# Designed miniproteins, single chains, part 80

Each design is a single chain, and the fold is of that chain. pLDDT is the mean over its residues in the fold that is shown.

## One batch from the design tools (miniprotein)

Design m2766
Fold by ESMFold2-Fast:
Structure m2766 (fold): chain A 89 residues (1-89)
Amino acid sequence: SSEGQQAYNDLKQEGDKLIEESRRLGDEALASRDAAAKAIGEIQQKGIAFGKKGQDAANKYPEVKDKFYELTDQVSDELNRIIARLKAA
């Protein structure tokens, strides 16, 4: 549906912003060092919330559900890379 496509586009924009914000937070936490654990927790919490939004959208728009699952997996992978970098610092 056009509504499902719009919901996907909106969620993709949210995911792109979440990745960008998480990278910025990660860079700031690396500079301070002491903030890394707090940054990891915040990124994990936001990632879980985004995954829940993707699942809810997939349930509401089953005709494009695979696109929502692919999007949430992609965002999760990128957030996990940021978290891994913070854990290594």
Scores: mean pLDDT 87

Design m2767
Fold by ESMFold2-Fast:
Structure m2767 (fold): chain A 81 residues (1-81)
Amino acid sequence: MKEESEKVVKKMEELVERTEKEAEELLKEGKKEEAILELEITRGILLIGLGVAKIINDKELAEGLEKLIERVDKRIAELKA
């Protein structure tokens, strides 16, 4: 199960990285609200994954997803400032 949890976290990390890149491109176009929306959608996906991790009692998956949620939350806060 540890290897499977690590693979899921890695795929979610890749999703976050793609979303951050898309948000930066939207910011360059002056589309700040759309950049925030893309980050909020990815945050929602991570929250669903965290809920599942807690239900199945996968602590490694939950910890990995919580760190990714913190990363996305920080990015959203920076854009709202």
Scores: mean pLDDT 86

Design m2768
Fold by ESMFold2-Fast:
Structure m2768 (fold): chain A 89 residues (1-89)
Amino acid sequence: MLSDAQLQRIIDISDQRISQNPNDWYAYSRRGSALYRLGRYDDSITDYQRSISLDPNHWQSWYTLGQVYRQMGDFQRSQQYYQQSQQLQ
């Protein structure tokens, strides 16, 4: 299991990467994943939305957005993101 300190380390590294390249979809995806694991759902959604806007073909980002919306109780939006993820696989 990743500790909160390890998750914060991922956020710090991702912040540095985004500062150097604001079009780095992978850095947004990694930071979004760490934020989701910390329970920071709104921040996670913002980062994953940015990630998919930069690279819409990365099915894992769509899948994780589905998980975040499910945790927030937005089952309709969760299902939409899961369906998009499945279409890209």
Scores: mean pLDDT 86

Design m2769
Fold by ESMFold2-Fast:
Structure m2769 (fold): chain A 104 residues (1-104)
Amino acid sequence: SAKKIVFIAAGGEGDDGAAAKAANYAIAEAEREAIEEGYDEIFLEPAAVTDEEFAEAKERVRRRGEELVKENPSYKLTVEERELYDEETGAKATVLIVTVEEGE
């Protein structure tokens, strides 16, 4: 089967640690989905709690995906952004999922 690699970054919004909780929840959910879908390699960025931290994390995951495709032109890059809300705090998280798949 084709090799699948994913890079995950998430940033949370909220007060009193709610941002960290929301971001960590979003990362954990994306990781769980990747495991269930049989991804070969899963790379997680630390949870971001500021816009600057999230911007830097997004840049890192995009760069890693782009470098893999540059070295392997048959690989396909997919980028997805999702918003999640922590049901306990109502805090919002945004998760960036960068997937690189080997061509079949």
Scores: mean pLDDT 85

Design m2770
Fold by ESMFold2-Fast:
Structure m2770 (fold): chain A 82 residues (1-82)
Amino acid sequence: MSIAELIEELLASDSPKVRAFARLLKEAGITVSVEELIDMFKTTSLVSSSPETRQRALAIKDADELLAFLEGLSVEEFMEMF
């Protein structure tokens, strides 16, 4: 999956926070690989106050799991990470 394909999937999400995040990635012109984006999220998750959220983020291995992770975050957890 390309980063452009991932961004389109995020924009199609039923979660308003996931769609907002996808718009930010698109506006920023992100050109990294999906694997690099996953690694960035693993790093960002280290600032989360929730051990469960950090553990889930570190277990992400593909774009589908990244999407599920982002959709599963509370608004508060999402704001702490971004």
Scores: mean pLDDT 74

Design m2771
Fold by ESMFold2-Fast:
Structure m2771 (fold): chain A 68 residues (1-68)
Amino acid sequence: TLEELRARLAEVVAEYRARMAANADGSAETQRAIDREALNRIQALAREAQARDPSITWEDVWALLQEI
C-alpha cells in the first residue's frame, strides 16, 4: 500500500538525515556516497512497491517523499 511505502520511505529519510549529521565534517565525496545510497534504497523500495501494485508510479513515490 502507499501507506506502507510512506512508512518505509520515512525510515530511509530518517537514516539518511542521521548519517548526514554524523558526517557533517566529512568530505564531499563521503556525503555524495550517502546521497547515492539513500537514492538506491528509495528506488529499491519503489520497485518492490510497483512489483506488488503496478499502479504505483514514481510520481507517487516523489509525492510521498515531499510529505516526509
Scores: mean pLDDT 80

Design m2772
Fold by ESMFold2-Fast:
Structure m2772 (fold): chain A 59 residues (1-59)
Amino acid sequence: SREEEERERRRRLLEATAEGSEGLGEAMRIRSKKVPEFEKVGEKFLEKGREARREAEEL
C-alpha cells in the first residue's frame, strides 16, 4: 500500500540520516584531539544519529 511505501521510504531516509550523522560525529571527535571544541559538536552529531536510528526502528 502507499502507506507501507511511505513508511519504508521514511525508514530508509532515517537510516541514511543516522549513518551520515554518525560519520560526521566520528570525524569531529577525531579532529577534537587538536581542536577541543569539536568534541562537543561530534557528540551532538552522534546523538542525532542514535535518535534517527531509534526512530527508524520504531517505524
Scores: mean pLDDT 85

Design m2773
Fold by ESMFold2-Fast:
Structure m2773 (fold): chain A 66 residues (1-66)
Amino acid sequence: SVSKWKEEASKIPGIESVEELEDGKIRVTEDGKPGSMAGLALLASLQGSKIVSVDGDEVVIKVAPL
């Protein structure tokens, strides 16, 4: 679920904020610390979610199928 994914993403070092978007997506903002992108990719794989887009320090992830 979006809420579980938001909770898990917020635990990754280098993540500053997680915003819930429409259509089962979340936006994750990095705080400039190392390691956050690798952790996000791993978490997305484990939860069946996928990275939709990356734009600088912002990553949009689709959390679950509708």
Scores: mean pLDDT 71

Design m2774
Fold by ESMFold2-Fast:
Structure m2774 (fold): chain A 116 residues (1-116)
Amino acid sequence: SEIEVVQNALLELLSITGISEEKVNKLAEKLKDITILPTKVFSEEEIDLTLKIVAAVLLASKKDPSAYKNLLTYALGITKGISFTNHVLGVAYTVAALGGQKSLVAFLEPRITYKD
């Protein structure tokens, strides 16, 4: 289940980000029913939470890139349906670049739209 994989990935990153399990579960439930995030459905807090989760995956991959590569790929796959996907990918790219994660930068770069 995509929902189960999202929930498990988010919970695994909880200790790194300090994000509450309740907020993670609420976000995962909202993500299951939509292919894009309509602005009125998701609060600014939930958008920020999504960005922090993507950043946390990239930061975790700095410690063990191979262990987190699948989680990163899955998290980015889920965010492709989000209305602010380019912003999420932009944050992820910046974190990966600052962390010196060349393989992750190469993965993310062709997925960012620079003119939209």
Scores: mean pLDDT 49

Design m2775
Fold by ESMFold2-Fast:
Structure m2775 (fold): chain A 88 residues (1-88)
Amino acid sequence: MGEEAIKAANEGAKAVIKTPGVSPESATGGAISLIGAGTQAYLSGTEEAGKAAKEGARKAKEAAESGLPGDEAAREAARYGGEAAAKA
């Protein structure tokens, strides 16, 4: 579970970074938030944390690919990463 959460977080972070118009600062913040959530899920070892991190990463990737402005996609990534971390 934890390893898959980290993988999902990395995929979400890549999607946010690849979003046109995202600022480097916002992309970095979103990526750090998602990777942090994945790492927390890995360290906690709970299934709830792993599911939350995977769902957060999925939502961030969906937002990035839906045509939202890059900075907004990065904000969604940070929000979902924070929610996932809170469940870890």
Scores: mean pLDDT 67

Design m2776
Fold by ESMFold2-Fast:
Structure m2776 (fold): chain A 74 residues (1-74)
Amino acid sequence: MTKEEVEKILKENGVEPGNFVKNTKETLNGQEYDVYEYENVVAVVSNIYSPATEKALAEKLEKKYGKPVVVILK
């Protein structure tokens, strides 16, 4: 997924991302996730629908980045 596709999804869900900061990888329970940091929000891309994993990812990344987190399903 590109940063442009992530920005489009965020805006379609009523989230204003602001300026793009960086793309990186984050690991939770041995699984690697694509993370897109923006000025106002952090987006994480997941291929698995799991409310428990989504909550754990959001809590970890909100603590690390100090920004709201949105989980995007691919």
Scores: mean pLDDT 82

Design m2777
Fold by ESMFold2-Fast:
Structure m2777 (fold): chain A 100 residues (1-100)
Amino acid sequence: TEEIEELLKKAIETFEKLAELISKTDPETAKKIRELIEKAKEALKKKDYETALKLFQEILGIIEQYKEKHGMSREESELYIEALNLISEIKKLLEEEKKK
C-alpha cells in the first residue's frame, strides 16, 4: 500500500541520517548499515516489503551493538527511537495485510 511505502521510505531516510552520525564514531559500522540500506532500497523497488522489513530489523540489531559499545548522542538516540517506531508500525501494517 502507499502507506507502507511512505513508512518504508521514511525508515530509509531515518537510517541514512543515523548512519551519517555513526560514521563520525565508527565508520565500519556505518558502512554495514549503508550496505543494508541499499539492499532495502532494492527490495522496496521490487515491492518486497517483507524483505525490506527484515533488512531494517538487521540494521536495528547493528545499531543496538553500536549503542552497547559506544553509547549514543541525544540526536542518535532520537533517530533510533524514530526508527524503532517506524519499524513497529510497518510490521503491524504488513501483518494486517496478511489477514485480508
Scores: mean pLDDT 86

Design m2778
Fold by ESMFold2-Fast:
Structure m2778 (fold): chain A 116 residues (1-116)
Amino acid sequence: MEKRVEAADKAEKIAREASELARRYAQTGSPEVREVAQRLADAFNGIAATFRAIRDALREGPEHEETVRENVADAKELIDEARKLAEQLRSLNPEFGDELLKKIEEIEKYLDEIEA
């Protein structure tokens, strides 16, 4: 249980850092880069919120495992959306896309720890 709580905390932090980075990218580049980066910032904010909910449910106890499962499903959908957007961003600006894809890979590692 404690390792799952720590994984959720780390995933939330990484998602928030990724959202801030994407917001920075949304302030630079072409209109196409800005549009995709803004959508990525929103997606990462959603991912951070789901990991916060997972952490809170895990801390409340094993009777909240259904809430954990539901938020894990929501996180997976948002991660899939973020990956597609990051790949789109990579085609427009490889450096920006690669950095956000690295953040997604780190988030997925912690999601695996939560499901373990």
Scores: mean pLDDT 87

Design m2779
Fold by ESMFold2-Fast:
Structure m2779 (fold): chain A 95 residues (1-95)
Amino acid sequence: SEAKKEVEELAKELKEKAENTPDEKKAVAYLIAAAMLLQAVKNSSEEELKEILKKTKEEIKKLEAEVDKENLPLGETVEEAVKKAKEIIKEYEKE
């Protein structure tokens, strides 16, 4: 439950960062990360959530340093990741 709460808080923070950044690449990255965290909350154990939290924080730092890179730190293409992220967020908010 504690790890789940931390993941949900980080996802909310990243969604807000996506809305407030003028940088389109950063906005996309924050949305993808938020969606992946919300999906993890529904489908992962508490131990898995702790690992996902650590990994996501590291990937966000890398992405902020390498925003001009074509490849996302999460290993997905921009178009595929955006579509997946929007769907995950909608499904989570539907409840």
Scores: mean pLDDT 68

Design m2780
Fold by ESMFold2-Fast:
Structure m2780 (fold): chain A 60 residues (1-60)
Amino acid sequence: MLVPGLEDASVEQVRAMVAHLRAVAAGSTGEGRQLYLEAAQGVLETRKDKLSEEEYERLL
């Protein structure tokens, strides 16, 4: 992707982004961990309208 927008991301790309943010959060402490977890949640909420209920639940 040259300029990947969140709206252009596939379900697989969303899963990869959430997994990456959660992995970084797991290796972080304090404020940093919280920020990465919130970023992962934000990605999920932003893409909720493009995901089926089942797909959204699987990413939680």
Scores: mean pLDDT 68

Design m2781
Fold by ESMFold2-Fast:
Structure m2781 (fold): chain A 71 residues (1-71)
Amino acid sequence: RELELRGLAMRLFSAIVENNEVVVEILIQQILSLSPEDQEAVLRYLEELAKEEYPGNKEIEKKVEEIRKIL
């Protein structure tokens, strides 16, 4: 379960970095079908990835915050 949620966060992160809006929308819909607890876990993993791989990247930070507002 945890590995699956981390995998989903990693795919979403890659789609954000690549500016692949179609894949981002598909992944957001998959996340919205999860329990609220799992949605929050995916968001936390996504935030950790953004801080670890692209620290201080304002565009990625902004996109993650937009996704947080959707969830």
Scores: mean pLDDT 79

Design m2782
Fold by ESMFold2-Fast:
Structure m2782 (fold): chain A 87 residues (1-87)
Amino acid sequence: MAEEYLELAKKYYEKGDEFNAMFYTSLALREAEKQGNYELAAKIAEEAIKLFGDKSPILYRRLADAYEKLGKTEEAEKWRQKADEVA
């Protein structure tokens, strides 16, 4: 399910529908987090950051949270600071 939402997000982004692209990205992240699959959550956030970048500072924070759950504390702190810089 999470991966299916990510594919939908990419499809909407390619059509120029940034609203639905962001909506399905949020659903993909929520499903990965609900499953406790923080490796997948990090991957989804990284892919979404490539699409949206600084347009969506929440993605940097979501990536930081996923890295923190994976024990990557230093990486999590860097992405959290990035989120604060562009928010």
Scores: mean pLDDT 84

Design m2783
Fold by ESMFold2-Fast:
Structure m2783 (fold): chain A 80 residues (1-80)
Amino acid sequence: MEEEFDKLIEEMEKRLVEYAKQLGLTDEQIDKLVEEFRKKAEEAREEMKAKGVTDLNEYKIKLDEIFEEMRKKAEELAKK
């Protein structure tokens, strides 16, 4: 179970890094985006545990929402 959550987070981090690089973000900007993503992903994981939710599909939906938020933030950083 934990390994499945970790893999999903890792895959999304890789996608976020690739997307940010395509937008021309600096390494520092990418690092900050990854840090923010990890923080939000971990908060979502703890929230699910507190609610007794163990369904990976529900967690994936929350991660998709967080990922979309991070994509928008990356686009905002690239617009200069």
Scores: mean pLDDT 79

Design m2784
Fold by ESMFold2-Fast:
Structure m2784 (fold): chain A 111 residues (1-111)
Amino acid sequence: AEELVEEARRSSETIIEGLPSLSPEDIQLIIETIQEIIDALESGDEKKLREAALKSVGVSIRLVSSGHTETALALVQLSTSALDASKDEEAKKEVIKILEETREEGEKYLE
């Protein structure tokens, strides 16, 4: 649980550090992807979890193609940590909080 939460926090920090280099469109895609992961985790719906994971991979491919490889890898890692946390109620709550904090930091760049 703790290791998974620590991994999610490190991935979140990497994404936040990458935000100043991203286009508003890419920031919006990251925010939307994070929100879908939050919704999937809160609902416990396996189909929503799969859909969120696939969207995360798609967004990451786009980020790699635009030269934002570190942010792309961090997004995949954060999504993986979220999926793993879905089976542990305590880890799930902590990862949701990290995802919400990451989303809020991204939203500040769209103001």
Scores: mean pLDDT 85

Design m2785
Fold by ESMFold2-Fast:
Structure m2785 (fold): chain A 89 residues (1-89)
Amino acid sequence: HMKEIEEEILELGRELGVEELVKKLIEAVRKGDLEAAIEQLAEIIHRLFGADKEQILAELRDIMERHGLGPEDILRMALVVLRTALERR
């Protein structure tokens, strides 16, 4: 199931011009590096929506702590973010 999410976010990232960031995100998740995964997701959100990166980073950390989420949950969040960005084009 993780491989399906990974493939879909790679395709969406390619369509939206953020494939390089998506690849870095997947690598961080595979290494279990939650901080690196959060940083890559924040950069993706910043590029696609123009929101402040520091604010996004703080909000993502808060969400992760409140819900006890891990690196794999960041991939699921990235899928929602990328799908939303494509729909807004």
Scores: mean pLDDT 84

Design m2786
Fold by ESMFold2-Fast:
Structure m2786 (fold): chain A 65 residues (1-65)
Amino acid sequence: VAEKIKSNPELRQEMLERVNEQFRLLAERVDAEFRGDSEAAAKYQAQLDELIEEEKKLLKEIEEE
C-alpha cells in the first residue's frame, strides 16, 4: 500500500488531504469536550468515524488495485 501511495502523486495528495481533515475534526471534538459540549463532541466523533471508514475502503481499493 505504501509503495502505491509513494509512486502516485495524486493519490499521495488525496491521502494528505484526508489526514488533514481528520486532524481538523479531532481538534473540534477535543475543543467541544473541553467546553463541556458533549453533543457537539459526539457529532464530531461520528464524523471522524465516518472518515476513518471511508479511508479503510479507499486503502482496500488501492491494495486490490
Scores: mean pLDDT 76

Design m2787
Fold by ESMFold2-Fast:
Order: sequence, then C-alpha cells, then structure tokens
Structure m2787 (fold): chain A 93 residues (1-93)
Amino acid sequence: GIKLALALLKFMKELVENGEVDVDKFAEELGVPKEILEKGLEGLESIGAVERVSENKYKIADKEKLLEFARQLAESEENEELKKLVKEIEELV
C-alpha cells in the first residue's frame, strides 16, 4: 500500500544520504509503526539491497538493487509522491 511504500522510499533515501539508518529512530521520526517498516526491510534484505548491522540498524549492501526495488515499488502504486522520492534517490545514487 501507499503508506508502506512511502515509508520504505523515505528510509531508502536516508540510507543513501547517511550510509546507515536506525529503524527505531527513523520510525519515530516518520511517525510510522516500526513493524510496517521492518516488513519492507526484510524484503530489501532478502534481495541483498540492504544488510542488518545490528538488531535495529541497516546499511546499503547494493545501491543498484536498492534503486531497482525503489523503482518497482513506485511503479506498482502509481503515485506522484512515490515517483518524486524515486527521482530523489536516483540523484543521490
């Protein structure tokens, strides 16, 4: 759904900008349930786009896989805010 897609794309943007992100802090700052974000991150981890560095921290494992996932996620929802976030991520990768 759009809410999960928005949260994941914003998380991916923070990963590209900062190299690693704390899921607990990010979920609190974004105002989304941690469990929603974690389910999406499990998907990203399974394809090798990100890796878990501790129980609540993730880092980029593969920028190209991350970008591919971001594009697919935005295309599946047909939403302008998602498309904007993907373009922002592309410019940072």
Scores: mean pLDDT 80

Design m2788
Fold by ESMFold2-Fast:
Structure m2788 (fold): chain A 80 residues (1-80)
Amino acid sequence: SGHDAIRKELREKMVKDFIANVDGYLDSLKQAEEHSSPATIETHRKTLRESLKRGLELLEELGADPADLERVRDVLEEIG
């Protein structure tokens, strides 16, 4: 049905939007590193790691492309 096609398209869009914005996690960390205390930076890094790990798990369940999953893993590794 048209509804099933729309749901698939929305899921694919969610995956693509997450992947398109994954570099924003690194930019966010860089901004924190330039303007925040060490304690604030570590708290922010922890939050970004937890968000990316949850996102990666969800993307895998949604059947994201292996290349997109590798992109998220690379950013997660870069954050530390």
Scores: mean pLDDT 80

Design m2789
Fold by ESMFold2-Fast:
Structure m2789 (fold): chain A 81 residues (1-81)
Amino acid sequence: SWEDEIGKLLKELASKLSEEVVEEVEKVAMRTYMAYLEQGAEAAIAVLREETERLQKKYPEYAELIKETAERIEAILRKHA
């Protein structure tokens, strides 16, 4: 499923991040998923974009990795949601 595909991307990302950053990413994933359930794909993508930009600014050393993962998740949401 597309949810399983996103889950795999998040696990791969988590393996490359520090524990603090993993916790932030998990919170972003939860907020994005809640937005999807309540308001659909466009709302989820808006939350994902805003939160991704925030994380990139807070953790510049992981900025590119976080951005690439978020872009892949956005593509999955646009295709399947």
Scores: mean pLDDT 87

Design m2790
Fold by ESMFold2-Fast:
Structure m2790 (fold): chain A 100 residues (1-100)
Amino acid sequence: MEEERRRLFEEALEEVRKEFGEKPASEEQLKELRELIEREEKAKLEEIDEAKGPEELKKEVEEEKRELLELAPTLTAAMVEQYIETIRKGLKKREEEKKK
């Protein structure tokens, strides 16, 4: 299962590289991604504080941010754009939920 999953993922990455090339993310794209990651972390931490959630949950949010920031410089421009869109959609959903 894990080996088959890795093979399919690698094949998908090769298809993306063939279509869009191995063009590295621009400094502008990486800056935007970092700013969005920081905004998402802040929103998640505020939600945990409001819910009086455990410290372990806050540590998980901080760890996810760290892992994504370490991964970001290795991503292609197309991959960074996908992450940016995903985070933007998440932040928009959180803002809409705050209106309740």
Scores: mean pLDDT 71

Design m2791
Fold by ESMFold2-Fast:
Structure m2791 (fold): chain A 102 residues (1-102)
Amino acid sequence: RRKEYEEVIKETSEAIEAYKKALELDPNFAEAHFELGVSYNNRAVAYENLGKLDEAEKDYEEAVKAAEKAIELDPSLREKSLKIENNAGVFALKKAVKKVTP
């Protein structure tokens, strides 16, 4: 399972770089912002499963920011972005609980 998460991190890192380059050419490309958010979210889930909670937190934060920008540019993307927001929220709750319990 560790190899699966390491592969997801590699693939999502490549996707993030590709979408960032696309956004340099068209900063208002709503779908590219959304896909950037999806890629950050998928990488965050992989980091969380590997126990890399600080990296996961940062990627969930970037995923939410990208999703919010996508919705700002195209409100129809709001429903598709709910999974990103929910995953980030669940992670925040898990982190808070683990910090209180040994």
Scores: mean pLDDT 81

Design m2792
Fold by ESMFold2-Fast:
Structure m2792 (fold): chain A 111 residues (1-111)
Amino acid sequence: KEIDALLEYFHLLEAVRSLIKFLEEEAKTAPPDVAEWLREQIEKLKSLIEKLRNATSYDEMIEVAKEIIKLAEEGIKRARESDHPNKEKLIRAFEAVIEEAKRFIDELEKL
């Protein structure tokens, strides 16, 4: 249903915004190398939000949601390999975005 897809769209946007806010706070206190990586992820996530908002077809929206999942999966991998003190919180933040992106894709594929 289009309403269910629209709700998952807003849930995904909120999840990505929450992730960006969390990464911005972590970057303030992280070591320089980690802070640089976090800022890089923030810029990529902002770009993906713009792509999602500018998408004109369901196929394009699914493609962007898959890009968000890929970015978050790479983020989880790097967080697990890091000595970052808050890596478990960072992993959970990325996992939340993956869950919402998968729900969004599932609802679009039903249309």
Scores: mean pLDDT 86

Design m2793
Fold by ESMFold2-Fast:
Structure m2793 (fold): chain A 65 residues (1-65)
Amino acid sequence: SFEEDLAELIERVREAYRQHGVLEASLVLDEKIRELIEKGYTLEQVLEAGRAGVEVIRQMEAEKA
């Protein structure tokens, strides 16, 4: 479901950031958004997931500052 795929996106972005930093987290976010589009989710759902992924990266960057 969308909720399960969204949770997986957040977990994968957070893990990529933890291991490799902001660049890798951004690439993983791009990859996961592409997967959501390929699964046929709506534009609104894809935008929601994108905003959630960006917010995760923003929060982790703020915690390092």
Scores: mean pLDDT 86

Design m2794
Fold by ESMFold2-Fast:
Structure m2794 (fold): chain A 80 residues (1-80)
Amino acid sequence: SLEEKIEEAKKKLREAGLRARELLLMPKDVALARLNEATPELSEEVRLIAFLELVKEEAPHLVDDAIRLYEIPESVLKKA
């Protein structure tokens, strides 16, 4: 299911040592590359949903910054 894939992505991001605050301090292209390397078999949509949920859990005050910086599409926002 989508929910199971999101939880898998979140687990893989955490296991890779990726933190929401640190990712948001990186250049966008570098951060996206790190997210992709940690979750290569997962879709971009699942990856971005997992990233937003990670931001909501670890740094809720940065959610709006993450949406703006990464230009998160409405389709992802509806599912996150």
Scores: mean pLDDT 83

Design m2795
Fold by ESMFold2-Fast:
Structure m2795 (fold): chain A 89 residues (1-89)
Amino acid sequence: MSIQQILDQIRQDLARASQGDANAQQQAIQNTQQFAQQMLTMSPQDANRAILDLGRIIRQYADNLDQSLIDAITAILTQMSDARAARAA
């Protein structure tokens, strides 16, 4: 799956999760994990663009999302950021 397809899927998952869909919350977490894995194989320029795109999607729905989902997404992105830094060192 391309990074754009993953971002499109996350957008759909977060839109449904914002309506109270618990299955969509689980799918958002899984697709965010897949996004994080793809980020590890991308150039710094492409990775920076992708993270900004994801940030915009999250902000669009954030006010209507459960804090637990936001925390889970934040944890995944933090782990990915740490992994990228470790690989660069």
Scores: mean pLDDT 83

Design m2796
Fold by ESMFold2-Fast:
Structure m2796 (fold): chain A 58 residues (1-58)
Amino acid sequence: SPEELRAQLAERVEQAVAAGRAGDQPAYNRALREAGELAKQLGDDQAIQDIIRAAREV
């Protein structure tokens, strides 16, 4: 469902932020890639891109 996809996206963004802060580049890159795939499935590009951009700033 769209709600499940949004929850998974939020989880991947949290994983990216945590990995970025820890300096875990492979985990950071994997989480961002998975977040991008979920964002594409949801079709809510602007809000989702804003969240992913915030994760990238870590």
Scores: mean pLDDT 76

Design m2797
Fold by ESMFold2-Fast:
Structure m2797 (fold): chain A 66 residues (1-66)
Amino acid sequence: MSPVPYISEALKAMRAGDYETAFRLAVRALSISPTNGVARSVLMAAGAALGLSQDQMRQRALEIYD
């Protein structure tokens, strides 16, 4: 299954300043394609905008798609 729809919506959420939605959509994209660089970049940017540390982002992402 393609991560593209989730990545597209995550990028739209980032442009709108909806970092919570962008983070969730990036996690969904990574559950389909764990090495996708665009999804990873959106996850990190949205997580940072939400005030999450690198460790918190890693832990939360692992919990969501474990």
Scores: mean pLDDT 77

Design m2798
Fold by ESMFold2-Fast:
Structure m2798 (fold): chain A 106 residues (1-106)
Amino acid sequence: MAAIEVELIDVKVEGDRLTATVKVTNTGAEPLTDVHVRLVDEEGRVLAEASSSRPIAPGETETFELVGDVSDLPPGTHRLGVFVEATAASGERVGAASEPVDVEIP
């Protein structure tokens, strides 16, 4: 069975630059490839993304650092979440979402 989990560890905003640290864990029994991670706002706008062609073996965790530009976001509190998608060795596509976090944009 293919399965994936995602956790948003840290979000830092320095001026117009956003850096997010995300952990992706393969909780299934199949290797995962074509891993794509997106940080999105409440409107579904992609603020930062990363992808990896590197396989994540069963039980393994890969850490992603996402870097984005938030200059176009209005100042204030935004609700941000992370979505991950990957392909299992069987060809099955799997995905997961983190719990959203509130982030202050200056």
Scores: mean pLDDT 82

Design m2799
Fold by ESMFold2-Fast:
Structure m2799 (fold): chain A 95 residues (1-95)
Amino acid sequence: SEVKEKLREIALLLASATLQIYAARLFLDGGEIDKAREYLEQARKTVEEARKLYEELMKEFPDLPEDIRSQIESDIKNVEAAVKELEARVDEALA
């Protein structure tokens, strides 16, 4: 079904963003600020795409179960929060 395909795409984007965040943290902890920034920019773009697909999914399938909606929203917000935290750490490292 189209809803399952969109859910799969959102899940893959969130998994990718999580790995990009993990890579950004590792490079930042290692003092490789430029590489950390590259992965952080990728993570931002990836989670923005996931957010866009989620908004499209909610508009097209408003009857999607609340537990699924809450889980996706939570996962997106967690990645968005991690991006903001790492952006602050990069800014501090460059100061």
Scores: mean pLDDT 88

